# Designed miniproteins, single chains, continued (4), part 67

Each design is a single chain, and the fold is of that chain. pLDDT is the mean over its residues in the fold that is shown.

## One batch from the design tools (miniprotein)

Design m14303
Fold by ESMFold2-Fast:
Structure m14303 (fold): chain A 87 residues (1-87)
Amino acid sequence: SSELIENAIAALEEALAATTDAAGARGAMGVAQLVAHEFSRSPDPRLKAVGEEMLAALRAAVERHGLADPAAAREVLRWGIALLREA
């Protein structure tokens, strides 16, 4: 639904604004993971694809940079917001 997408974008934008340090990065990665898992379980194949793509991006970022890199966390959040806006 549009409300689900709007709420997810708002949560990711709030997390992005708070991603100024290692603690913010860990929190932001947690928010992104919750959003990604919610959408990956959607009965809407378009929203499911968004969730699966966000999970893949999260996994790649964590493997490369860990959970506490603010720059990596911001890139994952921006990518998730972009995917949701196109959904």
Scores: mean pLDDT 87

Design m14304
Fold by ESMFold2-Fast:
Structure m14304 (fold): chain A 56 residues (1-56)
Amino acid sequence: MDVIDRTGVRLVVEEHVPPEVVEAAAREALAFYQKNPEASDEEIERVMRETAERLL
């Protein structure tokens, strides 16, 4: 969950993504990790960023 928390802060602070979108993206990234426990931090961050972009 550390990578999801760090990515969420960066999306809000650096990229001005709304917090509600970040929360939805974090849930999707967590669901991805639960299905793919071997996923790297980079893959988890990518899923979260791509989900936020899709929801924007």
Scores: mean pLDDT 80

Design m14305
Fold by ESMFold2-Fast:
Structure m14305 (fold): chain A 85 residues (1-85)
Amino acid sequence: REAVERAIEAMLRALETLEARREELTKKVKEKTGLSEEEAKELVRTAINLVAFREAGNPEPDPERMEEEALELAIKLAEEEKKRK
């Protein structure tokens, strides 16, 4: 079905777009949170996966918006980790 194909395409495109920005996102998260590079990489990976899954329901992924959402989510996850760890 067309809707299923669009959802898969949107998710794959979102994942590819965010993967291309992973190093930049990791650097920004590390700079803003003070976490280690390994910790920042793990949080960025989690944020990328969550944003990509969300975009499966959206046929028009916006690369800039996805990057901003992934950055915000990674920072939020980092702050939660700091409070618990």
Scores: mean pLDDT 75

Design m14306
Fold by ESMFold2-Fast:
Structure m14306 (fold): chain A 90 residues (1-90)
Amino acid sequence: MDAEEAIRLAEEGIRLLRKAVNTNSPDSRQLRDRASELFRRAGELARPVSREASELFFRASELAQQPGSVPAQQAIELARRGIELLRERL
């Protein structure tokens, strides 16, 4: 259950970051802040299942808060890797 919830939160975070990069709107910062919080929660839920996945989600959370498209793309990539590690344990 915790692994499935962590995956769901991380996938939602990826969706919000993609929207933040693509919309070029005043809401971009709020979308990044929400994505960062989702990745942080995913990291906490992933901790008892996979330390490596947890670390990837926490790093994605930090990158999501940084301005620019490059940090957002890096955060998405790290979150995807964390999701893959958790799926191996389902």
Scores: mean pLDDT 84

Design m14307
Fold by ESMFold2-Fast:
Structure m14307 (fold): chain A 77 residues (1-77)
Amino acid sequence: MSALRELAQSVVLLAEQGASAEFVKNVLQTAADALERAGHTEAAQALRDATPAVVEKVAKGDVKGMKEVLLEAAERA
């Protein structure tokens, strides 16, 4: 399982437990920075591109939509 797919599962659990959109945004930004430093530039970019949509879905309480966005980003990386 890729690191990005594991991250997606963790973020879904955090959102289901009521994590704020701001907290989820910070988690995703930190993960993208870590991926870029590790040389996974495509995965980092896919995660950064997905972050605004994920944050919007979390803010609306749309956990299913958030999961779909994250899984698509993970599949591209």
Scores: mean pLDDT 79

Design m14308
Fold by ESMFold2-Fast:
Structure m14308 (fold): chain A 73 residues (1-73)
Amino acid sequence: MDEELIKEMVRLLQEDPSLQPVLDEIRAEQDKLAQQIEKEKPVLTPEEELELAEQVREWLRERALEVLEEVKK
């Protein structure tokens, strides 16, 4: 799953290197969200952590695909 997301981001960069700032922004948003969760909920169950990580990963994937689709137009 992580490998697929990385491959997609690499593909986007290969098509247009100027997309690097956008991909960096998406990654920064993920880091920001992770830090916020750590501050507000420092104790999560392993199940909750996995579920949240899956949601964030899905959101990032959807966002990356959305950017790709917008660039193609």
Scores: mean pLDDT 66

Design m14309
Fold by ESMFold2-Fast:
Structure m14309 (fold): chain A 110 residues (1-110)
Amino acid sequence: MEELKSLFEKIREAVEKGDLEGVRKAVQELADYMEKHPELAFEGAKLLVKVIDYALKLGRKEILETIAQTLREAAEKAKNPVVADILKRVADYAENVLKTGESLVELEEL
């Protein structure tokens, strides 16, 4: 749980800085953590959705593309079918946000 918050902060900082490699690595670390802790996969997914919405609010299209691609790759590599399905759904959400430019979730904090 503390690890999820730490990983979320790493992704948020990379997004704010426009660090494409930092975003890719931090998103992969969060996906890997969800694989190791499937019971926390839904909590991890909620944090990923917040990151996607945050990137959209900042107008960082390249960051959003990096998040979508990294999540798609993580979903395809996931060995746990529940985690794979959750990651696939979050990747689908990121791809829809990229296509529409619209978020269905409101972020409470920046």
Scores: mean pLDDT 81

Design m14310
Fold by ESMFold2-Fast:
Structure m14310 (fold): chain A 100 residues (1-100)
Amino acid sequence: SVTLTLDDDGLASGQVTVEAGEKVVVTVTNLGDKPAWVNVFLLGPDGEVLGSDGAVLPPGGTATFTLTAPESGTYTVLVLMRDAQGRGQRGVATVTVLPA
């Protein structure tokens, strides 16, 4: 398993390497003072949505999302967090999947 974290500094664009079928764990914390909705996407090489999950986080809330690495290739994890006032954070990571 590999963990990606989105916090008050955002999720820096990074690279993660996993094997096919491994778990990619995404942890998101709402450090704002308002409830926020979170969307997590696993995007394929053509930008297709291969997986998605989401939650509403109270102020100070944390949620964990689990994505399964598909077949070997290069994928993108996109995390969006937004409050009712339109303040938000965006995180992007590149996931390189090796054959199992």
Scores: mean pLDDT 78

Design m14311
Fold by ESMFold2-Fast:
Structure m14311 (fold): chain A 58 residues (1-58)
Amino acid sequence: MKEFEELIKEIEEYAKTLPGFSGLAVRQLIQEAKQLVKQGKVDEAIQMLKDLKDLLNQ
C-alpha cells in the first residue's frame, strides 16, 4: 500500500502545478485509481498511477 500512497502523493503534488484542464484530468485519474483500490483492484490502481507518473515525470 505504501507504493500506492507515495505515487498518489507525487502525482497530486505535480497536478497542483498544472493549469486548467491538465490538472483536472490528472486529479480525475487519481480519483479513479482510489476507487479501484476500494474495489480491491490494487494492482490495476498502481499500474494506472505508474503510467500517469511516467507520462508526466518520466
Scores: mean pLDDT 75

Design m14312
Fold by ESMFold2-Fast:
Structure m14312 (fold): chain A 82 residues (1-82)
Amino acid sequence: STEDVLALADKATAETVAYLKSLGLDDAAAALQKAHAAAVADLRAAVARTTDPRQRELLETKFLMRLIAEHTEAYLAARKAE
Protein backbone atom coordinates (compact mmCIF):
# COMPACT_ATOMS: atom_id res chain seq x y z
CA SER A 1 0.00 0.00 0.00
CA THR A 2 1.03 3.67 -0.27
CA GLU A 3 1.19 3.87 3.54
CA ASP A 4 3.57 0.86 3.62
CA VAL A 5 5.79 2.54 0.98
CA LEU A 6 5.75 5.78 3.02
CA ALA A 7 6.60 3.92 6.27
CA LEU A 8 9.58 2.19 4.60
CA ALA A 9 10.73 5.52 3.09
CA ASP A 10 10.41 7.28 6.49
CA LYS A 11 12.63 4.60 8.07
CA ALA A 12 15.25 4.82 5.29
CA THR A 13 15.36 8.64 5.50
CA ALA A 14 15.60 8.55 9.32
CA GLU A 15 18.60 6.17 9.02
CA THR A 16 20.39 8.39 6.44
CA VAL A 17 19.62 11.54 8.49
CA ALA A 18 21.04 9.86 11.64
CA TYR A 19 24.17 8.90 9.66
CA LEU A 20 24.65 12.48 8.36
CA LYS A 21 24.16 13.91 11.87
CA SER A 22 26.71 11.40 13.25
CA LEU A 23 29.23 12.99 10.80
CA GLY A 24 28.34 16.53 11.99
CA LEU A 25 26.57 17.27 8.67
CA ASP A 26 23.49 18.91 10.21
CA ASP A 27 22.73 21.10 7.14
CA ALA A 28 22.81 18.07 4.81
CA ALA A 29 20.56 16.16 7.26
CA ALA A 30 18.08 19.09 7.36
CA ALA A 31 18.10 19.35 3.54
CA LEU A 32 17.34 15.62 3.19
CA GLN A 33 14.50 15.86 5.76
CA LYS A 34 13.03 18.82 3.82
CA ALA A 35 13.33 16.96 0.48
CA HIS A 36 11.69 13.87 2.02
CA ALA A 37 8.79 15.92 3.47
CA ALA A 38 8.19 17.55 0.05
CA ALA A 39 8.26 14.18 -1.74
CA VAL A 40 5.81 12.68 0.80
CA ALA A 41 3.43 15.65 0.41
CA ASP A 42 3.56 15.38 -3.41
CA LEU A 43 2.88 11.61 -3.33
CA ARG A 44 -0.03 11.96 -0.85
CA ALA A 45 -1.63 14.69 -2.98
CA ALA A 46 -1.20 12.68 -6.21
CA VAL A 47 -2.51 9.42 -4.68
CA ALA A 48 -5.55 11.22 -3.18
CA ARG A 49 -6.52 12.27 -6.76
CA THR A 50 -6.05 8.77 -8.27
CA THR A 51 -8.47 5.81 -8.33
CA ASP A 52 -6.44 3.72 -10.84
CA PRO A 53 -4.26 1.12 -9.02
CA ARG A 54 -1.72 1.04 -11.90
CA GLN A 55 -1.31 4.83 -11.75
CA ARG A 56 -0.88 4.55 -7.94
CA GLU A 57 1.90 1.96 -8.39
CA LEU A 58 3.59 4.25 -10.94
CA LEU A 59 3.38 7.21 -8.52
CA GLU A 60 4.84 5.05 -5.72
CA THR A 61 7.71 3.96 -8.03
CA LYS A 62 8.43 7.58 -9.06
CA PHE A 63 8.42 8.59 -5.37
CA LEU A 64 10.96 5.85 -4.56
CA MET A 65 13.20 6.88 -7.50
CA ARG A 66 13.02 10.52 -6.32
CA LEU A 67 14.06 9.46 -2.79
CA ILE A 68 16.96 7.35 -4.12
CA ALA A 69 18.19 10.46 -5.99
CA GLU A 70 17.83 12.68 -2.86
CA HIS A 71 19.71 10.14 -0.67
CA THR A 72 22.42 9.86 -3.35
CA GLU A 73 22.82 13.68 -3.44
CA ALA A 74 23.06 13.73 0.39
CA TYR A 75 25.86 11.11 0.34
CA LEU A 76 27.69 12.93 -2.47
CA ALA A 77 27.43 16.23 -0.54
CA ALA A 78 28.83 14.46 2.54
CA ARG A 79 31.83 13.19 0.52
CA LYS A 80 32.48 16.65 -1.01
CA ALA A 81 32.41 18.32 2.45
CA GLU A 82 35.75 16.66 3.40
Scores: mean pLDDT 86

Design m14313
Fold by ESMFold2-Fast:
Structure m14313 (fold): chain A 69 residues (1-69)
Amino acid sequence: EWGSFSATKEDLEKVKAEAKKAKKPEIVLEVAEVLWKIKEADEEERRKLILEMAKKLGLDVEEVEKALA
């Protein structure tokens, strides 16, 4: 299952930590929803959701994509 993609999960944890540090509850909820969708999404869709979340948090999408690879 998505647990097999540990690196992807760790990237999500980093993004979630950034959102909590900023104390933006709406972004924390967004991260939680993305994590839920990733459980049922295809591998390609999972990556896309993670990159979209990073973009919403103002992170460099290419850096996040590089971490996923």
Scores: mean pLDDT 62

Design m14314
Fold by ESMFold2-Fast:
Structure m14314 (fold): chain A 77 residues (1-77)
Amino acid sequence: SMMEKEREKLFEELSKYTSPGLARMAVGIYESHKMLKDGKITDPRIQELQKKNIEEFMKAIEEKSKEAADLLKKYMG
């Protein structure tokens, strides 16, 4: 699917700048962001939790690899 291809491409690009583990985490953050943006998460408490998790994990990625964080931010818009 288009989503699967986008996920694979982002993982490959991130893997140039960071470990496979951190790249997988970054792809998960991108997916969570996209689900929020697309309105797929309807529970307001889950929406708030996901927003906080995205912010915390983005900070953690940036601390370990600024290049990976910058790339992820470009994909997120």
Scores: mean pLDDT 82

Design m14315
Fold by ESMFold2-Fast:
Formats: C-alpha cells, structure tokens, sequence
Structure m14315 (fold): chain A 75 residues (1-75)
C-alpha cells in the first residue's frame, strides 16, 4: 500500500473514533484497501480524501453517495 493512502486510512479511523462513526469509517477504510488491491490507487486516494472531508462536515448523505460511487467504480 502506498504510504500516502496508508496515512489517509489512519486519519479516517481516528476521525471515525472521535466522531462516534467508527463503523462507517472502518467501512470506508475497507473500500479504500479493496480499490488499492484492484489497482485503482488514484481512485482509492480520491475516495479517501473526499470521505474524510464528508466525515469532518458530518455530511452522511455525501458519505453514503461517495461509498456507492466507489463500489460501482471498483467492480
């Protein structure tokens, strides 16, 4: 895994703990790792960055939409 993406995953997990959204953050982290394994590293990085922003804003609708888009693109 690229070091940059690893740092994003660590930030996601910590942010999820701080906001009480640990399960949502873990699901996002799992999806990021899946995209990396499929060779879609740029998409994984963009998804992680956007998900972190959505979590910080506590915009659950945006987060859910991002997760759906990442799942479809990861097929």
Amino acid sequence: MEEEIKKLIEELKKLGEELGLEKAAQRVADMVETLVKKGKKELAKEFAEKAIEALRKQDLSELINLMIEANEAGK
Scores: mean pLDDT 82

Design m14316
Fold by ESMFold2-Fast:
Structure m14316 (fold): chain A 75 residues (1-75)
Amino acid sequence: MSDERREELTNRLSTLAFEGKGEEALRLAEEVLKQGLVSREEAADALLRAADFARAVGNFQTAKMLREYAEKLRE
């Protein structure tokens, strides 16, 4: 159950990261956190993975936004 939600979040964040939609990706992560669908740690992991993907495809500003939010969640 938790794993399925984590995979769904990771896939959606990766798609937004590929499209350079950093603000939409942050809104998605915030929404699922507020609904209690994932933990802060799970969201941070998904955001870091999406940030690495964004960097790999040249969306450096999106990658930076996602990494900064993930660091705040890990605190």
Scores: mean pLDDT 81

Design m14317
Fold by ESMFold2-Fast:
Structure m14317 (fold): chain A 85 residues (1-85)
Amino acid sequence: SMYDRAVELIRQIPDPEVRDLLLRLLDQLKALSDKNDYRGAQLRTGELRKVLEGYAAEHPEQRPLLEQIRELVDELLLETRKKSL
């Protein structure tokens, strides 16, 4: 699943605090997606994107990994939107 792939990529992040925060936010996003709460999922995705971009700005060498995570998160949001219609 896209969720499982996102979890696997996030586990590669070397900063344990950022990793744990992203895993928590992703779990919250999945719970909202499973409920077809598109608005809730959209807000949580925005928070995930902010954390990813903040970390990428401090650690530009991590940007390719963080961009892959962002793409999977955006795809999960798109699937939530389709189910909410």
Scores: mean pLDDT 86

Design m14318
Fold by ESMFold2-Fast:
Order: structure tokens, then C-alpha cells, then sequence
Structure m14318 (fold): chain A 100 residues (1-100)
């Protein structure tokens, strides 16, 4: 599994809670919290929330469910970050690997 540990990254409290809900198997609560994060606007934290769900489904060997989340993270990062930003390049690489 390539799940990113958010405990070592400074992120919003809601994104940290989303990771905890996913780790606890509380998928319905995690999806509700994602809707709240999305409602707060377009941010790098919102893109990170998409990554959390994407990596969750990828860890469950469900790449078809993971891809829409990584695509949302990519589109959001493409709007917010420069083309050479490490997070944007990493998201692009993940999407490419899912289509290989």
C-alpha cells in the first residue's frame, strides 16, 4: 500500500479527521466529511482529501473507484499549483499508472 501518513504533514483538521475515519473503516462518515471539505472551497487540502479516498480504494484493489478521486485531485491541483509542482507531478504519475 502507498497510503500517505498525514500525521507528518501540516494539513487542516478536517483532512486529518477524514484520514482517521478511513483508517477506522467509517466510509459513510468519511464521504459526508468529504462533502463538507468540498463545500469549503477549492484548496490543496481538498485535493489531499481526494487523494485519501483514492489511495483507500487503490489499497482495496479497486482502481476503477480510485481513479475518479485522483482525477478530481489532479484537476484541482492543476488550477491551484504551477505545472512543475511536486504534488501535481505525483498526481499525474498516479493517473498514468492507472491507465497503463
Amino acid sequence: SELVELSSIEVSPKVKLLEELIKSGKLEEAEELLEEIEAEGESVDTALAYDILGWYYLAKDEPEKAEPYFQKAFELRKKLLPEDHPLLLQTKKILKSLHS
Scores: mean pLDDT 79

Design m14319
Fold by ESMFold2-Fast:
Order: sequence, then C-alpha cells, then structure tokens
Structure m14319 (fold): chain A 71 residues (1-71)
Amino acid sequence: SPVDSAVENLRRTLSTLSKDERLDMFRFLATRLGVPQSEIDKLLNRLKKLSKEEQIDFMVTEFRRLLLARS
C-alpha cells in the first residue's frame, strides 16, 4: 500500500539521520499532518528519552497512525 511504502521509506531515512535530525524530521512531518504544536512538544520530549531504535519505531508507528487518520 502507499502507506506501507511511505512508512518503510521513512524508517530507512530515519536510520541514516542523527538524533537531532530525527527530532527535526518528526516536528516537520507532524506539523504538515496537522498535529497541534502542544502535542508535538510533548511527543518530542518523550522521543528525546528513547534509544535510536525505540525512537525510530515510535516515529514510524505514529506516522502510520496519522496517515491512516487523514485517509
């Protein structure tokens, strides 16, 4: 599906990025998907505490959820 392809591409991209670049990518994509800034700030604070793999898993899970919610 287009969502599965987008999520897989996001996972690959995130794996090549630094921690700070992943947080910036999350802010950018969540903003484009209409997530309120207060929610983005709370999610970013949570993400900062996670390991690389946990951070990537959390981000791709959230973006899958957001993409499906907008369909």
Scores: mean pLDDT 84

Design m14320
Fold by ESMFold2-Fast:
Structure m14320 (fold): chain A 115 residues (1-115)
Amino acid sequence: MEKAKELIEEFKKLLESDDPANVDRLLAIGRELLKLMDTLSKEEQVEIGREALKVAEEGLKSKNPRVQLVAAGLAIAFVRKLEELGAITPEQARELIKKYSEKAFKAVEQLRAEE
């Protein structure tokens, strides 16, 4: 739990920086959080998953399409984990994944337009 909370704090700080140079570290933190969650109790996994999803959703408000894309991908990963844990319904998970996938698609199109 303490390590998971430390990773969430780092995740939040990196997203607040709104710096695309941090994309690889954002992905690494997301992967570390998901692995660490598997070592926690179901209640702790739900707590950490909901907090991580909230942080990822804040990243979707970024003006940087690279940060938005990574935030969307991580949000989808945490939604899938919460569905697996029974913390959200399959219908809720599908709706959230659709929403984040649409945001990811728009971010990709924005990046292509900059080429």
Scores: mean pLDDT 82

Design m14321
Fold by ESMFold2-Fast:
Structure m14321 (fold): chain A 80 residues (1-80)
Amino acid sequence: MVKSTARVLEWDPEKGKVVKYVLTEDEVVTKEESTMSDEEALKAVGEQQALIKEQLASATDEEKEEFDEKADKLIQEFIK
């Protein structure tokens, strides 16, 4: 199920790096940084957003709320 795993890709134009946040099924959070071109980064982020949107469209309201809460917690942990 999608709700137990999430991937968020962010592009930092100042550093020229993509930051990847991953929440695993065991709710273990990992952070990975990589360098890629602007075109590759934008495409990867766009594809990730499209896949999440498609999966959420078929999810129940409860699953959507759970996913949003987990995504927010994931982002909050790394912004600190």
Scores: mean pLDDT 56

Design m14322
Fold by ESMFold2-Fast:
Structure m14322 (fold): chain A 98 residues (1-98)
Amino acid sequence: SREELIKKLSKILDLPESKVEKLLEELDKLREIHSSTTKPISELLEEISKKLGIPLEKVRKAYGVYLVLKEGLTYGLAAYLAGVSESTVRRNIKKLKE
């Protein structure tokens, strides 16, 4: 569930649940606009980082797991698009399923 995802991501990323909820809302918006925008994903993630006051590295980690769970992407492709290591995506997905 979304509530369970928020709680687990809050622990994994060391962020308040309220910030994780807002982050997931921004990633839902990113999913909707990505195909219609000329901005690269890296720039869109930087804008989310600045808007929410979340370190960019934590936004990237959240996006990597988001791409696996919501878009069904492979760990390698999700890691490439999010700008994190494949091992980071795998570890975070494992923690989310615990």
Scores: mean pLDDT 85

Design m14323
Fold by ESMFold2-Fast:
Structure m14323 (fold): chain A 89 residues (1-89)
Amino acid sequence: MTPEVLEEDARLLTRSLEELLKNIEEIAKNVEKTIGVIITAMAAVFTAEQGKNKELAKKVKELAEKLEELGVMPETAKKLKERAEEIIE
């Protein structure tokens, strides 16, 4: 991806993660919405890794921690958190 496309994608994904965080408890009770959250988080962590975007990585970490707290796909949430922490560090 070009740097400009990466920056725009990171901005859009950050907004998406912020909206998901607002409703995460409701989302956790719905399997289809939960799958959507995981897909968005996977795209976000990949984009953060490619662009070394620490702000986006912090949002992925926040979402992953909330998913772990709610017991939603805990193995996947743990891996997302670990990948996000590698970008932040």
Scores: mean pLDDT 80

Design m14324
Fold by ESMFold2-Fast:
Structure m14324 (fold): chain A 77 residues (1-77)
Amino acid sequence: SENQNQAVELFVQALQLDPSLKPKFAELLKSEAPDLSLKDSIVGLLRSVGLEAPAFIWEMPINDLKKALAQALDLVS
């Protein structure tokens, strides 16, 4: 959950930089794409707002990343 908390903070920062990421992040939560494809999409969205994805993003289970993403969306709603 330490990595999850760091991921939540990172996703909140991204949403503060570009609120138009909200529907894109919500779409990732519903996606049944392969884990590596979803992680690549997350990293790409972070880079689109000038944020570098830390290495732990690639190491986290996708379900934990999706939980962090959902928490970030809730916090900025």
Scores: mean pLDDT 85

Design m14325
Fold by ESMFold2-Fast:
Structure m14325 (fold): chain A 55 residues (1-55)
Amino acid sequence: SPEERLEKVFKKLQEIYGLDVKSVEELKAWMDKPENKDDVLLQGAKDWIDELEEE
């Protein structure tokens, strides 16, 4: 399910980047920071997350 995929993405990003985010909105806000805005991989992941939220 999309929710299951989102949960796994959260856990993976929390481990890799050391993030303390509790929601998709917090994750997206972090990805929209200027330091992450030009990261094509992170912006691609954000678009993918948006697609999963349209369940």
Scores: mean pLDDT 71

Design m14326
Fold by ESMFold2-Fast:
Structure m14326 (fold): chain A 64 residues (1-64)
Amino acid sequence: SEEEKIAKYLKEKYGLDEETAKRVAQILLDYLKNGKAKTPLDEYFLNSPEFKKLVEEIKKKFGK
């Protein structure tokens, strides 16, 4: 799945553990599919400069 591909990318690039990588991948996929976060806390994270840069990386890498 796209979630697993993104999670693998995060593990390889950032050294995240399996559970953290899957959670971050889920947040990114929800945002990319719906144009918005599912929770206010996820929205706060997505508005950080670090997450905005990560969204751009994932869009370029996976075509979304």
Scores: mean pLDDT 74

Design m14327
Fold by ESMFold2-Fast:
Structure m14327 (fold): chain A 74 residues (1-74)
Amino acid sequence: MSSAFSRLNEELNGAFTNPDKSVQYLKNVRDIILKNKFSPFSRRMIISGLTVIKNTFDKKSQEEADKSIELING
C-alpha cells in the first residue's frame, strides 16, 4: 500500500513539474489506482491532489483527473 501510494505521488508530482506531459503522468496515476487498494485516508489525499489538477490544468488532464476521482469514489 505505502509503496503504491508513494509511486502515485511521484507520478502526480511529475504532472505538476512537466505540464506538457501531464496526460501521460495522469494515465499512470489511473493505472496505479486500478491495480491497488487504498485506505480511506489515502483516497482523500489522492482526491485532493487530483482536484488541484481538475481546477488548474488543460482539458485533457482535467478529464483524466476526473476519471481517477470517479474510480476512487466508485
Scores: mean pLDDT 82

Design m14328
Fold by ESMFold2-Fast:
Structure m14328 (fold): chain A 84 residues (1-84)
Amino acid sequence: MNPLKDKTEEEKKKTFELVMEYIKSVPDFVKRAAGVLVFLPLYFPDNEEARKLAATALPYVGEGLRAEDDIAVEEIIKNGKKPK
């Protein structure tokens, strides 16, 4: 279920910026968060950077993601704030 469906474009942009901040803090972020990154265009359909990240992450989807990274990104998308 898309938690951003009823959000404004400004709120979506702010949420995407928080997701990017978290991703950059994770070692090997593209590889570890690949499962969520390939679905970013579904959450942010008008965001070109989300599409570029999904394309970059696609080869890594089969490399075994850590559940903690997926949960953290989903929490940012749902709550609009950085996990602690």
Scores: mean pLDDT 68

Design m14329
Fold by ESMFold2-Fast:
Structure m14329 (fold): chain A 89 residues (1-89)
Amino acid sequence: MKKEIEEKKKKFIEEVIKEAKKLKEEGVHDLDIVQFIVAKIIDYFYELGWNDMTEEKQKEMGEMMLKIAKEIGLKKSYIDSIEEGLKSS
C-alpha cells in the first residue's frame, strides 16, 4: 500500500475510534455504535471511488471494523462475529 494511503487509513481509523469511544462513554447502545462505524467505513471507501462490494473490499472493511471494535471495547458477541467472518474469507 502507498504510504499516503496507509497514513490516510490510519488517521481515519483513529478518528472513528475517538468518536465511537465518546458515543460509548455517553451511553449509546453498542448496536448504534456498530452502525455508526459501518457508515463511516462505507463513506471512506465511497470517497476512494469504491461503489461495489467485492470479497476483497468486504474483507478490508471487516478488518477495519474489527480493529475499531476491539479498541473501543464492543461486546464480545460483535467482536466474535467479525472475527468469524474474517476467518471464513
Scores: mean pLDDT 74

Design m14330
Fold by ESMFold2-Fast:
Structure m14330 (fold): chain A 70 residues (1-70)
Amino acid sequence: MKIEIVVKSETPIDALQARILMHEAEKLAKPGDEVILTLPELTPEGQAVLDEGIARLEAKGIKVEVKILK
């Protein structure tokens, strides 16, 4: 299944927001699914949490694609 998550924010995504996003993605996605994340800019701490979450999803056999909004 293809899952699209779009986050619109006027401020960069911080570590807490990234953690919430990745928890939601983990709840929705199953092995063999594809997750597409369309995100605003992230803080360095937000990026670290996002990278950890993506690695966790990919380890479960979930494909992740990230698109950055401008």
Scores: mean pLDDT 82

Design m14331
Fold by ESMFold2-Fast:
Structure m14331 (fold): chain A 70 residues (1-70)
Amino acid sequence: SVADALKQAIIDSAKTLLEKGQISEEDAQKAIELANAGDLAGAIFTLVKASSEESRQELSERLSRAAAEA
């Protein structure tokens, strides 16, 4: 489903941004917890709030691809 694809994309994006040092471990963990709870909007908001302009572009691209592939 689109929701399952977006949930996975949010989790993968949080992990990728953390690995690149672009967000904190606390923000990544919070986004993953919200996504696992089904709060996709809260998870996306957490990542957007924590991210720079450049990181937000990467996040947008990842989420758009997940939605298109679902």
Scores: mean pLDDT 81

Design m14332
Fold by ESMFold2-Fast:
Structure m14332 (fold): chain A 61 residues (1-61)
Amino acid sequence: MAAKEQGKLQLNKAANAALEGDAKKAEEYLAEASKVLPPESVKTLVDAMERISGVKLKYPK
């Protein structure tokens, strides 16, 4: 319950950071989200953010 909501919050922060041009902050928030969300969900959003911002992002595994 709480972990999934926390993961969604981190994904929203990552998306906002990517739109602001801060790839390092976006990657940091993605790292937090990947601890609590399924890999498929994180992958889908990383791909979307890369396509929109033109920046290559990595989430840790």
Scores: mean pLDDT 72

Design m14333
Fold by ESMFold2-Fast:
Structure m14333 (fold): chain A 82 residues (1-82)
Amino acid sequence: SPREKAEEIYKEYVELFDKYVEKLKTASPEEMQKLLKEFRDIAEEYKKKIEEVGDPLTAELYKARIDADVKYFEKLVEEKKK
């Protein structure tokens, strides 16, 4: 179903999010900037994939969660610079 397909794509995305958060723990300032750019690109690609397969309500819910994760990742990068 569209909902199940969107859920599988979202699970794949969550694994990538966890990987990128782990990479931040030991990253230099230059590496943090690269990781932020890469993660933003990944977030946009996964939002697009979810939009293509999910029903409108399911797509909007998962896209909102991905947007929240991007904001969280941005805060982690900002805090590590202090």
Scores: mean pLDDT 85

Design m14334
Fold by ESMFold2-Fast:
Structure m14334 (fold): chain A 95 residues (1-95)
Amino acid sequence: MVIFDEPKTLLVVGTGLVGFTAAQLLIASGAIKEAHVVDISPERAERMAEALRKAGVPARAHVADVSQPGTLERVLAELEAEGIRVDEVLDATPP
């Protein structure tokens, strides 16, 4: 019933180790065509985006306070304004 005929666009929220591992696994599986990373630290977001680019997909860093309510909706709205449609969201925020 589910067919994986086209790779998906991934949004990674936060830069935690578990989320990074999951994102890298999804990219290695061929399930992801493009990745976006959002974190409050521009340095952490950019490092994760660079690592995901090395894993084989285009990736871009975004800076936002992911601990604040409504941040995810705002980031998704900003991406949609640029023509980017997110298919999968991976919560990588630390506890």
Scores: mean pLDDT 77

Design m14335
Fold by ESMFold2-Fast:
Structure m14335 (fold): chain A 68 residues (1-68)
Amino acid sequence: MATPEKGREAGIKAAESGSGGGVAAVAAMNHLDGFPEAGIAAAEGGLEAKGGPESRRGGELGLQYARS
């Protein structure tokens, strides 16, 4: 089951890889699976993680997707 905590952890992991697309993809997958709060948490985790500018952009994109 996708939870906000699990989503945030996945977002942080994707951000640490330096992949903005990874953060956005994790957020989108959680939203599509019917867990929008987990998707939002993944995007927030990506924004908070130490991944650099690409990870920040991915987190922002993920938040836009989760809000839509």
Scores: mean pLDDT 60

Design m14336
Fold by ESMFold2-Fast:
Structure m14336 (fold): chain A 77 residues (1-77)
Amino acid sequence: MEEEALRAFGELMRAIAESGDAEAEAALREALAEIRRETEAALAAARSEEERREAERRAVRLFLERARALLEEMRAR
């Protein structure tokens, strides 16, 4: 999953760079800020190592889903 998320991120960054799509770049920045805030809150609330690991895995899943959605939106334009 983490490797898959990194690949999706690379594809998204390439698509943004090649197209100059400022709207996609802004959407990515907003998505990253949202995921970061949610993850930081979850990590602050975590009372065990298992809860911390789950918060991190959830952040990776959320990012992968958002990255793929943004790529599909860019390609549908």
Scores: mean pLDDT 79

Design m14337
Fold by ESMFold2-Fast:
Structure m14337 (fold): chain A 120 residues (1-120)
Amino acid sequence: SLLEKQKALSKKLRKLSKTNKSAASVIKKMLDYLAEKFNDDKFNKLPKSLKYPVMVLGSLLSYSTLDLPEHKDTIPLLEFLEHLIKSNFNIEEAKNYLSKLSNLSDELKQLISEILEAAK
């Protein structure tokens, strides 16, 4: 299930954050950027197409899971996060991988690109 995939990724992220200080720093910077960009008022104004992916991303980067309705971008986002984990959160590799993804919306790609830039 989607929730089982999230649990597996959350466990891998938690382990990586404890064993790799560079990856932990990048994860923290990504979370800090999401919190700064999406306060309650800004988040409530997001379309559902971004709201659910943003919630899933924030939850997973916090080593948690959310049982939210499936969205077309959720599975591609989980695949992107799995690639990030395998690269130990290498931002340049992540940017290159993101540019080749055809199954994420342009809005979500732009948001992820901004998050990656903020995490440098």
Scores: mean pLDDT 79

